# Designs tried in a protein design run: designed miniproteins, single chains, continued (4). Part 46

Each design is a single chain, and the fold is of that chain. pLDDT is the mean over its residues in the fold that is shown.

## One batch from the design tools (miniprotein)

Design m13572
Fold by ESMFold2-Fast:
Structure m13572 (fold): chain A 68 residues (1-68)
Amino acid sequence: HMDELLEKARAGDVAALGEVTRQLVEDLKSDDPEAQERARRYLEVLGITPEQLEAMKAGGLAGARALA
C-alpha cells in the first residue's frame, strides 16, 4: 500500500507522489495516533516538512481539510 506508492514516487511516478501526499495529509488529520506517527515517519523519509505538505495541500486540494 503506502510502501508501494513511496517506491513508485521515488522512481519518478508523479501520480504516485500525488497519492502519497494525499494519504499523508489524511493520516495527519486523523485522530488515530498510529496513523499520525506513520505519516510523520514517511515525511522524514521523503524529506518533506509539515509546512511543505500543507502548502501542497492548499495549492491542490483546498477542500480536503475536514471533509475527506
Scores: mean pLDDT 66

Design m13573
Fold by ESMFold2-Fast:
Structure m13573 (fold): chain A 66 residues (1-66)
Amino acid sequence: MSPVEKLEEIGKRGLESLRSIVSEETLEKIREAYKKAVEEVKKGKPLEEAIKEFDDTVLRLVIEDA
């Protein structure tokens, strides 16, 4: 599985799980962060770094939504 495919699977599962927990506005922000992470990996950013940055962004957005 390519780095991009792994990130897409993680993003899809994360978004589905979060739909019942966060507002639609926060879900859209998470979706934008996911798109950014995919683009960064496509530009040569290590998958591990992109996942960590995405996870940090999701955590921040979930806390801000609360």
Scores: mean pLDDT 76

Design m13574
Fold by ESMFold2-Fast:
Structure m13574 (fold): chain A 97 residues (1-97)
Amino acid sequence: MEEERRKKLKEILERFEQAKAAGPEAYDRLQTELVREGVENKDPILHEAGRLTLEELKEAVENGDVEKAFIRERLKLSGYTGDEEELIEKMLEALKK
């Protein structure tokens, strides 16, 4: 799955580079479309790619840290604004009960 995920992200990155060349409106439209398609098809790769900045997407492709970026984004969507350490403590407390 990791190799397939990286290939898919590289393909999406190429689409973003093409959209950037066409202009900022095309770039923004592509991001919106990818997020929507990801939600509708429950495809985390498309949803994640649409929410990352171009630089973050490049870094995710290069380092394979797509899962970390996805988790971070989900925490933001859930309204979590605390430290990661606080989240770990809350999870440990939940496991004790």
Scores: mean pLDDT 56

Design m13575
Fold by ESMFold2-Fast:
Structure m13575 (fold): chain A 88 residues (1-88)
Amino acid sequence: KPVVEVLETSSSIPLELTARVLPDGKLLVTAREVSNPEDVGVGEGIDANAGVEEATVTVATSSGAGATVRVTNAAEAKVGDEATVTAS
């Protein structure tokens, strides 16, 4: 399963970050404000099936809250695998 590590946030607004392996083998990272779950940012990452051990993805919501995350162990991830972390 992927492991999500928060490297940077652009604001103090708490974010829920989810990394998911898509059916096409790509890694999708979604950011959502904990206090405003309707404001969602999406960042598309790398091909998890390419044997990549780490990926860095930047995401931002429409309110300007954003994060840069490192996703580890993508090479062992399977389609539909998810990891979620909360960041401030």
Scores: mean pLDDT 65

Design m13576
Fold by ESMFold2-Fast:
Structure m13576 (fold): chain A 61 residues (1-61)
Amino acid sequence: SNLVNDLVESFSKKPIAKDNYPAEFDRQQRREILIGLADIMRAVGMPEEKIQDLYEAADRV
């Protein structure tokens, strides 16, 4: 599988935090991670289609 697709699925669908962590804050952190990944992908010259997938995944969190 593509590492980018695995990261998108992980951060859009799965909580990253343990117990007593607010769900809203967890979602905000996952959104920021996906946006940060999109920015990195753009900086390293990855295809715009892959970058767009990350931004859309962030919007769905």
Scores: mean pLDDT 73

Design m13577
Fold by ESMFold2-Fast:
Structure m13577 (fold): chain A 78 residues (1-78)
Amino acid sequence: MKQLASDQDPILLEVQKLVPELSQYKPAVIGALLEYHTSGYISLEHREAYPEVLQDKDAIGEEVLEKAYQVFLRLAFK
């Protein structure tokens, strides 16, 4: 199983397209943000690869991250 979020992840690419507030962020960064939003923690691997994730989370806000998470679940579970 892939542990690091990827810019080539097709679900994360669709989340980036469907959530305009996230269109400026790379799909891999969106994946790391969703990990933090759902677990309250960032893996060391994601933190090292995307050190600005915590700052990006605060800039985006929990409302937008929850919206993105619902879109992600719909795409992954559909």
Scores: mean pLDDT 73

Design m13578
Fold by ESMFold2-Fast:
Structure m13578 (fold): chain A 69 residues (1-69)
Amino acid sequence: SMEERLKEEMNFGSFELALSTLYVLYKKGKVTKEEFEAFVEQLLKNAKKILSPKDVKKLNELINEYLSR
């Protein structure tokens, strides 16, 4: 349904925002590389409990982009 799609998009958006915020803090030197990687692992573990497998894959692809920058 449209309601289910909206909830899925909102959930994904929350994880994407958290990841982008964490990356900005890392680039500003507010978070170390080790802390950034640890927070990203925790974010992914939480996402696997909430997001669909398709959205988990999409988040993994986005994480890999950030880690390769």
Scores: mean pLDDT 81

Design m13579
Fold by ESMFold2-Fast:
Structure m13579 (fold): chain A 60 residues (1-60)
Amino acid sequence: GSKEEIIKKLKEIGYPFPEKYDTIADELLASKNREEAEAVMLKYGIPIQYWDELLELAFG
């Protein structure tokens, strides 16, 4: 996965805190598995409907 693609997706979904895009992308890419990545998405309040798309970008 690429950091640029994750940030683009966060912009497309209208994530309300642009100042967190870099941190969210970095933490997702640093996740060792799906469980850790889901914990990141939960922590930042990302709507569950976008989790699978962000997981594909992080691990695909």
Scores: mean pLDDT 87

Design m13580
Fold by ESMFold2-Fast:
Order: sequence, then structure tokens, then C-alpha cells
Structure m13580 (fold): chain A 68 residues (1-68)
Amino acid sequence: MYTLTVTLPADRAAKMRPLVVQELLRHGALEIREVDETTLEAVFATREQAEAAAARLRAAGAAVTLTE
């Protein structure tokens, strides 16, 4: 499985979080964890789903790290 770590800007984290969760689910996230106020982890079955989600979230201003 593939894990995305998503870091939100602290000044906009509360506003962005529900939109980010919706986007992760749209890309097929199997699990989403709220690590802290600005950090989410999402698990995907495929690298393709994870990369598509990462690209969209980076375009929206989130910092995203992909791990296997």
C-alpha cells in the first residue's frame, strides 16, 4: 500500500482539511488519519491513485510526501 503524508498551511488548515479529505476519498483513499492539526495521512491501494491525489493536493497548496 502507498501512504501520502499531507501537510496543510497552519493559517488555513481548518478551512482546507474537509476539502483535502474529500479529495483523498475521491482518489480512492482506503484510510485517512488525522495525525495533528496540520497533518493528515492517507493510504491507497495503488501508486497511480496516490500520485493523482498528491498532484491535485500540491496544486491546491498542500505539501505532500509519498511513501510505499
Scores: mean pLDDT 84

Design m13581
Fold by ESMFold2-Fast:
Structure m13581 (fold): chain A 121 residues (1-121)
Amino acid sequence: MDDEEALELAKKGLELAKSKDPEKQVEGGKLAAEAGLSGSPEAAVLAGKAALTLAKSKDPRAQGAGGGAAMGAGLSGSAEGARLAKKAGETLLKSPDPRAQKAGRGALGGAEAGLRAAGAL
């Protein structure tokens, strides 16, 4: 995926993540995860923003999708993307839903690995 395609995908993912429809929020998380893994630093930041938006959702499916987006942003090679992924993971760990908590643990681990790889730890 080139940087332009990744950025457009990340923008669409973030737009869907801000939707009031949980099904669109889940789709937004999937697009953000794909964009985060593209290698584009700008797309990774938008994927991290989508992840944090989804982590704050009241819908457990949207929170799970937020974990996926956080993994994409965390492993992106972008320090800023990884920092946003860490915030999303920490937010998910505060959820009463066990699936969201599991997604949060995965997101936090990925973000810490990404920050270390980027020289930000």
Scores: mean pLDDT 84

Design m13582
Fold by ESMFold2-Fast:
Structure m13582 (fold): chain A 79 residues (1-79)
Amino acid sequence: MEEVERLAERARAGDGRASEELFALAQELLLSPDPELQRYALEVLLEELRRKAAEVEARTGADAEAAVAGSRAALEAAL
């Protein structure tokens, strides 16, 4: 379990390989007959998904604002 947490910390820092390994370990835990391990795997995956969603939102928002600003500047220059 500590290894999974370590991989989650590295994935949060932007380590794509750590994210991939974390996902693989979570899949193995989901196949376990132990419901506590399955629950833990789901919690880890949910935390990773939240982190990924926040990263995508931050990047998409910044790119969208830059694109809108650029489009407005171009339109004003054309007028």
Scores: mean pLDDT 69

Design m13583
Fold by ESMFold2-Fast:
Parts: sequence; C-alpha cells; structure tokens
Structure m13583 (fold): chain A 76 residues (1-76)
Amino acid sequence: SAAQEAELRALAERFIEAATEYFRKTKGEEFAEKVRERLRAEVEATLEAYRAGELSDAEVEALIAQLRAWLAQIEA
C-alpha cells in the first residue's frame, strides 16, 4: 500500500542517515557517500520489486519490522 511504501521510505532514510554518519566518523566522507548511494539504490530496488508484485505486503511489513528493530539497536 501507499502507507507501507511511505513508512518503508521513512524508516530506510533514517537508517541510511545513521549508517552514513557512522561510516563518516569511522571511514571518512568518501566511503560514507558510497554507503549512502548504495543503500538508496537498494531501497529503490526493493520498492520496484514491491510494485512489480515480486514482494507481498507481508514481506514489506516484515522489512519494516526489521528496520525498526535495527534502528532501536543502533539508537540504544
């Protein structure tokens, strides 16, 4: 659904921000930019697969739950 896509995008952007900041501090700016680009490409590929019917609503819900769990772990 549009709501699931919006939630997935919001959580993914938050995760990308956290990962990029972590790698900026540990590996430097150039590496962090490459991580940002790669993760954004993976998010778009996931959304394309969902729109093509290759991912079910249940699989997208599972991805949303996983992103929430990872963010809780990173922010602890």
Scores: mean pLDDT 81

Design m13584
Fold by ESMFold2-Fast:
Structure m13584 (fold): chain A 84 residues (1-84)
Amino acid sequence: DVLDPLIEEIERLKREGEATMREGIRNKDEKKFAEGKKKLEEAKKLAQILADMAKGLGRDDLAKYYEEKVKEIDAIIAKLEAEK
């Protein structure tokens, strides 16, 4: 499926972004924190693109799934920003 590599990329960026932000918090490394946040924001952008594509295909169920992914990523960013 043409979408499978994009879905895998979203999950990769989400995992790596969260881990890198947490490393920045532990080490008080502002650069690492920013690098992790950038990866999470990239994952969010890809999820939004997939949500919009799903809407264009009439797949409202799938669109809501990716919209929920966007909210999940926003929640992770907000939580880690509060821990900084």
Scores: mean pLDDT 85

Design m13585
Fold by ESMFold2-Fast:
Structure m13585 (fold): chain A 72 residues (1-72)
Amino acid sequence: SEAGRLAREFILGRLSPAEFLERTRRLGVHVEATRILARAAATQGYRPSEEELANPTPAFLSRVRRLLNPAS
């Protein structure tokens, strides 16, 4: 899916948080892509709030990526 592709590219550092938000919103997959990241973060013990999921910020997205890719 486009949401899965953009989530993967973000985790791999190929998209900045701002680029991830812009591209996901343009394609109408913003909510789906953010929930993919949230589910992945949950597997590492982090539980994003519904507020964070509804209005993801660049800072929130950067924290999630560091959690999912600690070697980055």
Scores: mean pLDDT 79

Design m13586
Fold by ESMFold2-Fast:
Structure m13586 (fold): chain A 101 residues (1-101)
Amino acid sequence: SLEEQLAELGDELLERATAELLLEIAELLEELAKKEPSLRELLLAVAEALRAIAEGKPEEAVRALTEPVIARHQASAEEVERARERARRLAEELLRRIEEA
């Protein structure tokens, strides 16, 4: 299943983050989004973020992860800032691992 493929790729990502692996995971998330309408927005946001990180654009990854939260939840400025800071740290760490690979 797509979920099993994502789990296997997730394990590989922990050992070595590569741009190609991030793009493969993004493609699987986009396929899963076609089958799961209730999760479509989240899955597409994560896929866009992974593509952005693979392209060396961590700021675009932060945008992709945070825009749905801002639009949907009317989140406080403080919650939005914390989410952006967390997303930025994760995106920069993944980019660093790709650059080291």
Scores: mean pLDDT 69

Design m13587
Fold by ESMFold2-Fast:
Structure m13587 (fold): chain A 82 residues (1-82)
Amino acid sequence: SQQLADDLQKELGLSPGTSRKVVDFVTAKLDAGEDVHASDLVKELGLSPGQARRVEAYLHSIGLLDPLHVKALKDAVERVTA
């Protein structure tokens, strides 16, 4: 989402391009029912280990990697498209 990309730029100082890559990668992983780890961000997106750890910690802090929040987001999307 554009909001998550904007938040990553403001809160973590990521470039617009890096923020977009993070959003696209995280969205694809969550849609596949897979976890997101800092090591994946290093390998797939070329982030530094420190940058990848900050991104993972931020996603946990906003509840995006919380299983209950992921379920709530899926349920909300289904309701607005019904």
Scores: mean pLDDT 74

Design m13588
Fold by ESMFold2-Fast:
Structure m13588 (fold): chain A 70 residues (1-70)
Amino acid sequence: GSANNAAASGEVLRLLEEGDVEGALEAAKGAYQSGGLSPEDGKRIIDALEAGDVEGAKEAAREALARAQG
C-alpha cells in the first residue's frame, strides 16, 4: 500500500543522500520485487541507478515519496 511505498522510497532517498548508491539499488530492487514500491516508481529508480544517474534516481525517489503521501 501507500505506507509501504512511502517507507521504501524514503529509505532509497536516504541511502542516496548518504552516498550509498549500492545500498540504494539493493533496497529499490528488493522493494520492487516485494511490491513495496509501485512498478512505475521502482523501475524508474532502478533504471536511473543502473545508468549511473544518481540525481535522476534522487528525483524519482522524491516523486515516489510525494505520490505516496497524497
Scores: mean pLDDT 81

Design m13589
Fold by ESMFold2-Fast:
Structure m13589 (fold): chain A 71 residues (1-71)
Amino acid sequence: NKEIAEKLLKGAEMAEEALRAGKEEFARYVTEEAARFLESQGYTEDAKKVLEAPTVEEQIRLIKEAAEKLL
């Protein structure tokens, strides 16, 4: 599902840019919104992995991994 993958990749990119700018709270908000989006599309296990990840960097990685599976 290319459209879902593209939205996830945009979210991951936005979160990475926020982290580089020192906006960790905003980056976390973006990754949590990406997880909610995954859950809304039926990818409940992928969403859970993102939310349970210990760092924002790991959340971004898991979002990218979920997107790559959908391409």
Scores: mean pLDDT 86

Design m13590
Fold by ESMFold2-Fast:
Structure m13590 (fold): chain A 68 residues (1-68)
Amino acid sequence: MKSTEEIIEELVEEGVKLYEELVKQGVPEDLAKNRSASWLAEQGRKEGLSDAQIQEALQRFMERIAEL
């Protein structure tokens, strides 16, 4: 079974891929960011992450897209 850290890492990676795909399809960056972040938070809740762990995942996601 996946560890909490593995779940966070996978959600961040999937969120970044979703953001990149939305931007590639012509979605404005701000809207793509909001949609990807909302998806990540919702998936984190479904995976059983705490609010603090979801915040950590969102922080890592924001840092990764800022480097794109």
Scores: mean pLDDT 84

Design m13591
Fold by ESMFold2-Fast:
Structure m13591 (fold): chain A 87 residues (1-87)
Amino acid sequence: GKELTEKMEKLVPSERAEELEAEIKKLMPSKEEEAKELAKELQEAFPHMSEEEALRLAQELLAIGEINPEYAKLLQEMLEKLKEKKK
């Protein structure tokens, strides 16, 4: 649990957070349709997350992936690990 939280914190509240936030906000509107599929995966990994929250997070993740594919890959790995533990 702690390791996943730390990786997520490094992705979001890092020295790169302000730069990423500005770029994410630019890209989010164009990612809405692609985000719908990812939002379903996020709800499976985070069952307490609403559809609206999952969609917003999915848009942010897709935007991050366009800016830096390594960040998107890290988050995808975290989602896969969460799914495995639920099986």
Scores: mean pLDDT 66

Design m13592
Fold by ESMFold2-Fast:
Structure m13592 (fold): chain A 92 residues (1-92)
Amino acid sequence: LDIKAELSEEVKKAIEYAHKAGRAMDEGNVEEAIENLKKAIEYAKKSPDVSDNVVKTLEDALKALEEGNVREAGILMTAAILQAIGDALDKG
């Protein structure tokens, strides 16, 4: 299953920071969630393996967090993760 062999260091960092952002949101640490989501978006934009639609949804999630709308941000992050998984499965 060659999909994992094609993941760049940028994709791995995007995944790690997105995971950290999600954990920070679950713990109520909005400032840490914003910082980690910004880093996840930066690495996602540098990766050819992440679609523009996934990046846009992550940017919308960041905007919601910055506006204090943690619920909306959580919904958008979930949508971005599901889209990214769907894209990966379609290529496998």
Scores: mean pLDDT 76

Design m13593
Fold by ESMFold2-Fast:
Structure m13593 (fold): chain A 57 residues (1-57)
Amino acid sequence: GGMRQKKLEEIRKRIDQLNREIDKTQQLRDQKPEYSRFYDLNLASLNDEIEYLKKNL
């Protein structure tokens, strides 16, 4: 594929990685509720990055 296609593939791969990180972070949040505020901030940051990346698809 062309350079544009490669960039789109890399963006999609990054979004998939971020979604897996969100799943892991949510599991940690459930296991360690005393750190829920920290994990909630991390989840917000991960979701913000996904939304930013989606604008470039």
Scores: mean pLDDT 83

Design m13594
Fold by ESMFold2-Fast:
Structure m13594 (fold): chain A 63 residues (1-63)
Amino acid sequence: GKMEEATKELSKLSNDQKARILQHLAETGDPKKAALEAGDEEGAKALEGLSPEQALEALQRAI
């Protein structure tokens, strides 16, 4: 499903990139914006259409 695809794409990111997305997610509450602010266009695509809770879970599963 969407969560599984997001987790798979996010697992390709470095732990530093995932940490930056998590930080921006806490600040913005918007998964796509958080990934874009972290400078990660592929992460932004992976998180598109997810809720903040779903994005947080996908990022945690990808670590």
Scores: mean pLDDT 78

Design m13595
Fold by ESMFold2-Fast:
Parts: sequence; structure tokens; C-alpha cells
Structure m13595 (fold): chain A 79 residues (1-79)
Amino acid sequence: SVEERERILQRINELREKLRRQRDEQLKEWDERTGKPVKFLTSDSFLDEGIDRQAEWEVAQELGLASPEELRRRIEELR
């Protein structure tokens, strides 16, 4: 159903934002622990792809699916 698809997409977005916040907290903890600013990769798109994949994986597991590919197939099958 459309409602089920929207729920899945919303959950993926919630996890993406959670994972991004966790990354930001880890960077802050690194700065506080070392007393020095951390310098990071300029390829934010690559890091965001990793976060997107992790969010998809977690949602797939929540639904009892084996992979992000199965999750995407489920989303496509929902009308």
C-alpha cells in the first residue's frame, strides 16, 4: 500500500538523520578527547552514501528482509 511505502521511506529518513547526528557526535568527542580539531574528507557525498546504505540495511532487518536490495524491491512492489 501507499501508506506502507511512506512508512518505510519515513523510517529510512529517520535513521539517516540519526546516523548523521551520531557521526557529528563522534567528531565532537574526537575533538574533545584529543584537544585538536579533526580534519575530514571533502567527499561528503561518499559518506552520505554509506549512511544511506546503513539506514536501508537497518530498515530491511526491522522488516525481516535480508538486504537493502530486498527492501528496495519491497518499496517498488508497494502501490
Scores: mean pLDDT 72

Design m13596
Fold by ESMFold2-Fast:
Structure m13596 (fold): chain A 101 residues (1-101)
Amino acid sequence: SLQEIIEELRKLKAELERLLQSGTITKEQVLEFIERAIRLILEAMKEVENKKAILKLIGATLSLIGLQFDLEQGRISAEQAANELIDIIDYVIKVLEEELE
């Protein structure tokens, strides 16, 4: 359900925030979190009927792919990438909450 996907995104954000607080977050950890976020967004797209919401989720997915490329190329730090990922997750949660009845 869409509600379950929102809950999983909130858990993902909380895990990521805990890793950031540790001060030892790695590139490999952030890449794994990006992959998990993309998977959850793709699952959400199967349950969303609103075309504008789908386009917003596509935009978020493209932002995550760009973040993954920048991180893999060493253009951004793991800490910076994690903070940008948190912002994208927050945006996606807001989009999905607006689709709940």
Scores: mean pLDDT 90

Design m13597
Fold by ESMFold2-Fast:
Structure m13597 (fold): chain A 90 residues (1-90)
Amino acid sequence: SGDELARRAVELAQEALDLARRTLRDLDAGRISDAEARRRLLEAEILIGMAKIQLAVAKQLGASPELIEEAEKLIREAERVLAEVRARLG
């Protein structure tokens, strides 16, 4: 169903956000290398891409507006945190 795909988009976006937040904390604390931070950045970007695809299909299948809004909110926050990671890397 559309709602099932929207929930999958929420889960993927949350995973991307959690990874982005951990990466930023670890990078700022000097616990990871720039190379590892770039690897995690790529992983989070892939998760965001998958979330966006699931969300696009969910919208076509008539997913509830509340699930769509939650997924879009998480995607935006994940992209914001990833921009902070990119800023640390140069």
Scores: mean pLDDT 92

Design m13598
Fold by ESMFold2-Fast:
Structure m13598 (fold): chain A 72 residues (1-72)
Amino acid sequence: MEELKKHIENIKKELEELKKATSRQDVIRHIANILSEIGKIINIYFERMKQGEDRDKILEETKKLVEESLSK
């Protein structure tokens, strides 16, 4: 839970920095960072599934964390 929340919040921060980007290289860097954070979320999914967690439970947790982050 906490690890998923951290990466979702990092994506939010990168999106805000992307809005402030003034150069092509800054834009590319922030997009790359967002992609990296998405990759970490995918890795968490695979690791939790390997530990026997149900995929649908992980998806519902992720949806709730995204909604909470966007609402608050």
Scores: mean pLDDT 79

Design m13599
Fold by ESMFold2-Fast:
Structure m13599 (fold): chain A 84 residues (1-84)
Amino acid sequence: AQIFLDLSNKEQLQGEIADTLLLSTSLTVEKANQLAEEFVDFISDQVEAGRPELASKALLSQFIAFLQVNPDATLDDFVKYLKS
């Protein structure tokens, strides 16, 4: 079954994602916080656009894996990767 991210408290979700990035990648605290905020904003925008399937734990796992091999990547780099 697909597990979805809880968007009811975006600040809490941002903090949880930032913590996961810090534990799972070589990112700085500053960059992890920035990317977590940008990621939550991205999935929130996709849900509002009628694509709730993108607010998934699977997409977050792909983002973490992407950042593990591309630590200098931006959210825009990840979104381009997904569209390829």
Scores: mean pLDDT 83

Design m13600
Fold by ESMFold2-Fast:
Structure m13600 (fold): chain A 100 residues (1-100)
Amino acid sequence: MKSPEERTEDALVGLYLHAAERAGVGSPIEAEVGRIMEELGKRLAAAMAKLSEEQRERLAERIEALVRETVARLDRAPPEEVPGIIREFAERVEAVLEEV
């Protein structure tokens, strides 16, 4: 089984690739999504380093669940809504970090 850190990274990469496809590769929208996801990834990595093994596992499970929910939302949304959906995802991740 993958570590909590590997599972979190895989989930974020998967979400970014899916959002980039929905936004249109090479578009200004894809660039905005990339910036949000890069900053969120750095924030999560820094947070993970300060957590216990149990807290890292709980965080990974919550991030995987939020990614699945966000992917489902992206599948129903027009490309113009993609940055808003990704910003909401980032806000929900910050809320989860406050609980851990």
Scores: mean pLDDT 81

Design m13601
Fold by ESMFold2-Fast:
Structure m13601 (fold): chain A 95 residues (1-95)
Amino acid sequence: SEEETLARIDQLLDEVRKIIEEMKALVDKMKADPNADKQKILEEFSELVQRAGELIDEIRKLAAQLSPEKAAEVNKRIDELRKELGEVMKEVADL
């Protein structure tokens, strides 16, 4: 049902948000601790980027099954998360 699809999308969107917060914490750790294992942190960051992208792709596939109105709401939330992802990725690139 559309209700079940929306509930699954909400779970996946929450998981993406948690990944973005984990990514932000890794960036903060690299900035705060000059003795931190930067190579290990960057590897962990790259894994989180990959996972976030895979979840966003899954959300987009599920959103394609929704009514146009509900798909538009989900796509707006995806765009906001992609903007946050882009911002944290730029912050790592500027380090």
Scores: mean pLDDT 87

Design m13602
Fold by ESMFold2-Fast:
Structure m13602 (fold): chain A 67 residues (1-67)
Amino acid sequence: SKAELQREIRRLMLELSVKSLDVDEDTQIEIRNLIMKGAEALSGSEEVLQKVLDELREKLAEIKKKG
């Protein structure tokens, strides 16, 4: 459901925000931009929410692979 996608996006935004405390400056900027994109997407369609959710998941996986 749209509400479930919104909750998952908010959860990932929070997790990325926490991870931003322990990464380099360039990665911090990328995380901040993705969090802003996630926040803007919350008022969008279910399709927009799914695309942003996938992008947030990919970034989190990339950070975990480097650490």
Scores: mean pLDDT 84

Design m13603
Fold by ESMFold2-Fast:
Structure m13603 (fold): chain A 96 residues (1-96)
Amino acid sequence: ELERRRAEAAQVGADHRAWVKATLPEKEQEPALKLIDAFERLLSLVRAGDEVVLEGEPGSFIVTKATFTRPPTAEQQKIIDELKKAYEELKKLREE
């Protein structure tokens, strides 16, 4: 089951990366790919009974926030923090 969950997360990540490469401006692609990498890793760590609320940019595959209804594990929290940091980097790049 763990292998299957990782394979499913990898497929979601691949689909999101394909969208980024096809749709986003070149300067936004690297930070967006970092966001997708963090999101893919987060998906691979979802526990049985976890409910996750995802917030994203309208009309895109960019996930900006993930909130768990159960307290996240230390590993999940680390990735949530990485996701937040990657999105801040993307926002700063758009301002430059």
Scores: mean pLDDT 74

Design m13604
Fold by ESMFold2-Fast:
Structure m13604 (fold): chain A 100 residues (1-100)
Amino acid sequence: MEEEFLKLLEEFKKLVDEALSKTKDEAIRKRIEESAEETIKLAKELLEKDPNSEEVKKTYKGIKSLIEYLKTLDFTNPEDQRELMSLLETFKKELEEILK
């Protein structure tokens, strides 16, 4: 689980970096970058706290689903860039609530 989770986070980071390279709007790009970095940080904190928890399993499935959805987006499209930003901000907020 732990190594699989870390590899999933690496795949997630790679997709986000691709999206950032195609995002021309500086404000949207910054929000995507900040939300993605925080999401990865919080996911790692959750994994370190209890790697066998239900919360870790749910987060793994959530990130996996997010990755699959992100692969359907056109990162050159401003509407898809805003959708990515909103999804990352929502996912970050959910992880913050779990770690309280």
Scores: mean pLDDT 84

Design m13605
Fold by ESMFold2-Fast:
Structure m13605 (fold): chain A 74 residues (1-74)
Amino acid sequence: SQAVVDELLSLKDDPEALADKAVELIKSGRLTFDDILEIGKHDPELAKILFDALTLYQQGKSDEEIKNYIISRL
């Protein structure tokens, strides 16, 4: 949804807050591939990080591992 896109883009200057919100959205199923594609129109590097984070979640990685991955790539 546009609300998800806008929220994640608004947190770009706060890596920890962005990572926490991304993990929350991934776990709740609210971050979709369409949302990531829309983010990629504004910030392709962030979209890649979010695709990787979603893949890690699907592979059974912990919330902490995913959060640390996102922070390390920002």
Scores: mean pLDDT 85

Design m13606
Fold by ESMFold2-Fast:
Parts: sequence; C-alpha cells; structure tokens
Structure m13606 (fold): chain A 132 residues (1-132)
Amino acid sequence: SHHKEMQLLTKAAEAIAKAAEALAAGDYESALRHLDEAIELLKELAKISDTPSSIQGYANLVQRLREAVASGDYTGAADLLETLAYLLENTAEHVRALKRQGLIDDDLADETIEALKKAAEALRRAADTLRA
C-alpha cells in the first residue's frame, strides 16, 4: 500500500532531519541514535516498496554516513550528507509524480514531500558545519 510506504518514508525523513540537526549541533550521540532509527525505518520501507533496491540503497547510504560519523571521518560524512540530500530531493519529485497520478492521498503526499525537503535542507546545513 502506498499509504504505509508514505508513512514510513515520512518517519525516515524526520529521523534523518533530526540526525542532521544533531550533527550540526555537535551532538554526535543523538545523531548516531537518529541515524540508527532511520536505517531501521528504511529497512521496513524496503520490505513493502515497489522499488526495494532503491530504498535498500538509501539504507546503505545512511549506514555509511553513520560509520563515517562514528569514525570521525567528517569530510566523508559531509560528502555523504550532500549525496543523501540530493537523493531525498529526487524522492520528493517521485512522490509528486505519485500524487499527480492519484496513487496516494494528496495530504499524505504533501506531508511526505515537506518532510523530505526539510531533511535535505538539514543535511546540507550539517555538511557545511562539518566542513568548517
């Protein structure tokens, strides 16, 4: 069901945004917890998604980001944050396409698009902070 897919995607985007905000604040413990939450939500999403390989790719990218942060590879983390932001924007465009086709509820689509955009913005701010 697209409804459950959108709900999990929204929760994953919110977890990613919280992780990025924590990284920008220098709260690495909170960042790692929120990245772990995002990974589990993306794994659940992959089980019900029409594009499971793409969602698994997201989970793998977030896992690599987690490993970079945990190892103190802040340059690698910044590059992964920018890559993830770009992919979340592309996912927002995919959600808009599903909305236009009438395949998902308009309000749920708009909530998901907003969550993805906010996460992408937070990821870019975190990347800038880690490069400072």
Scores: mean pLDDT 89

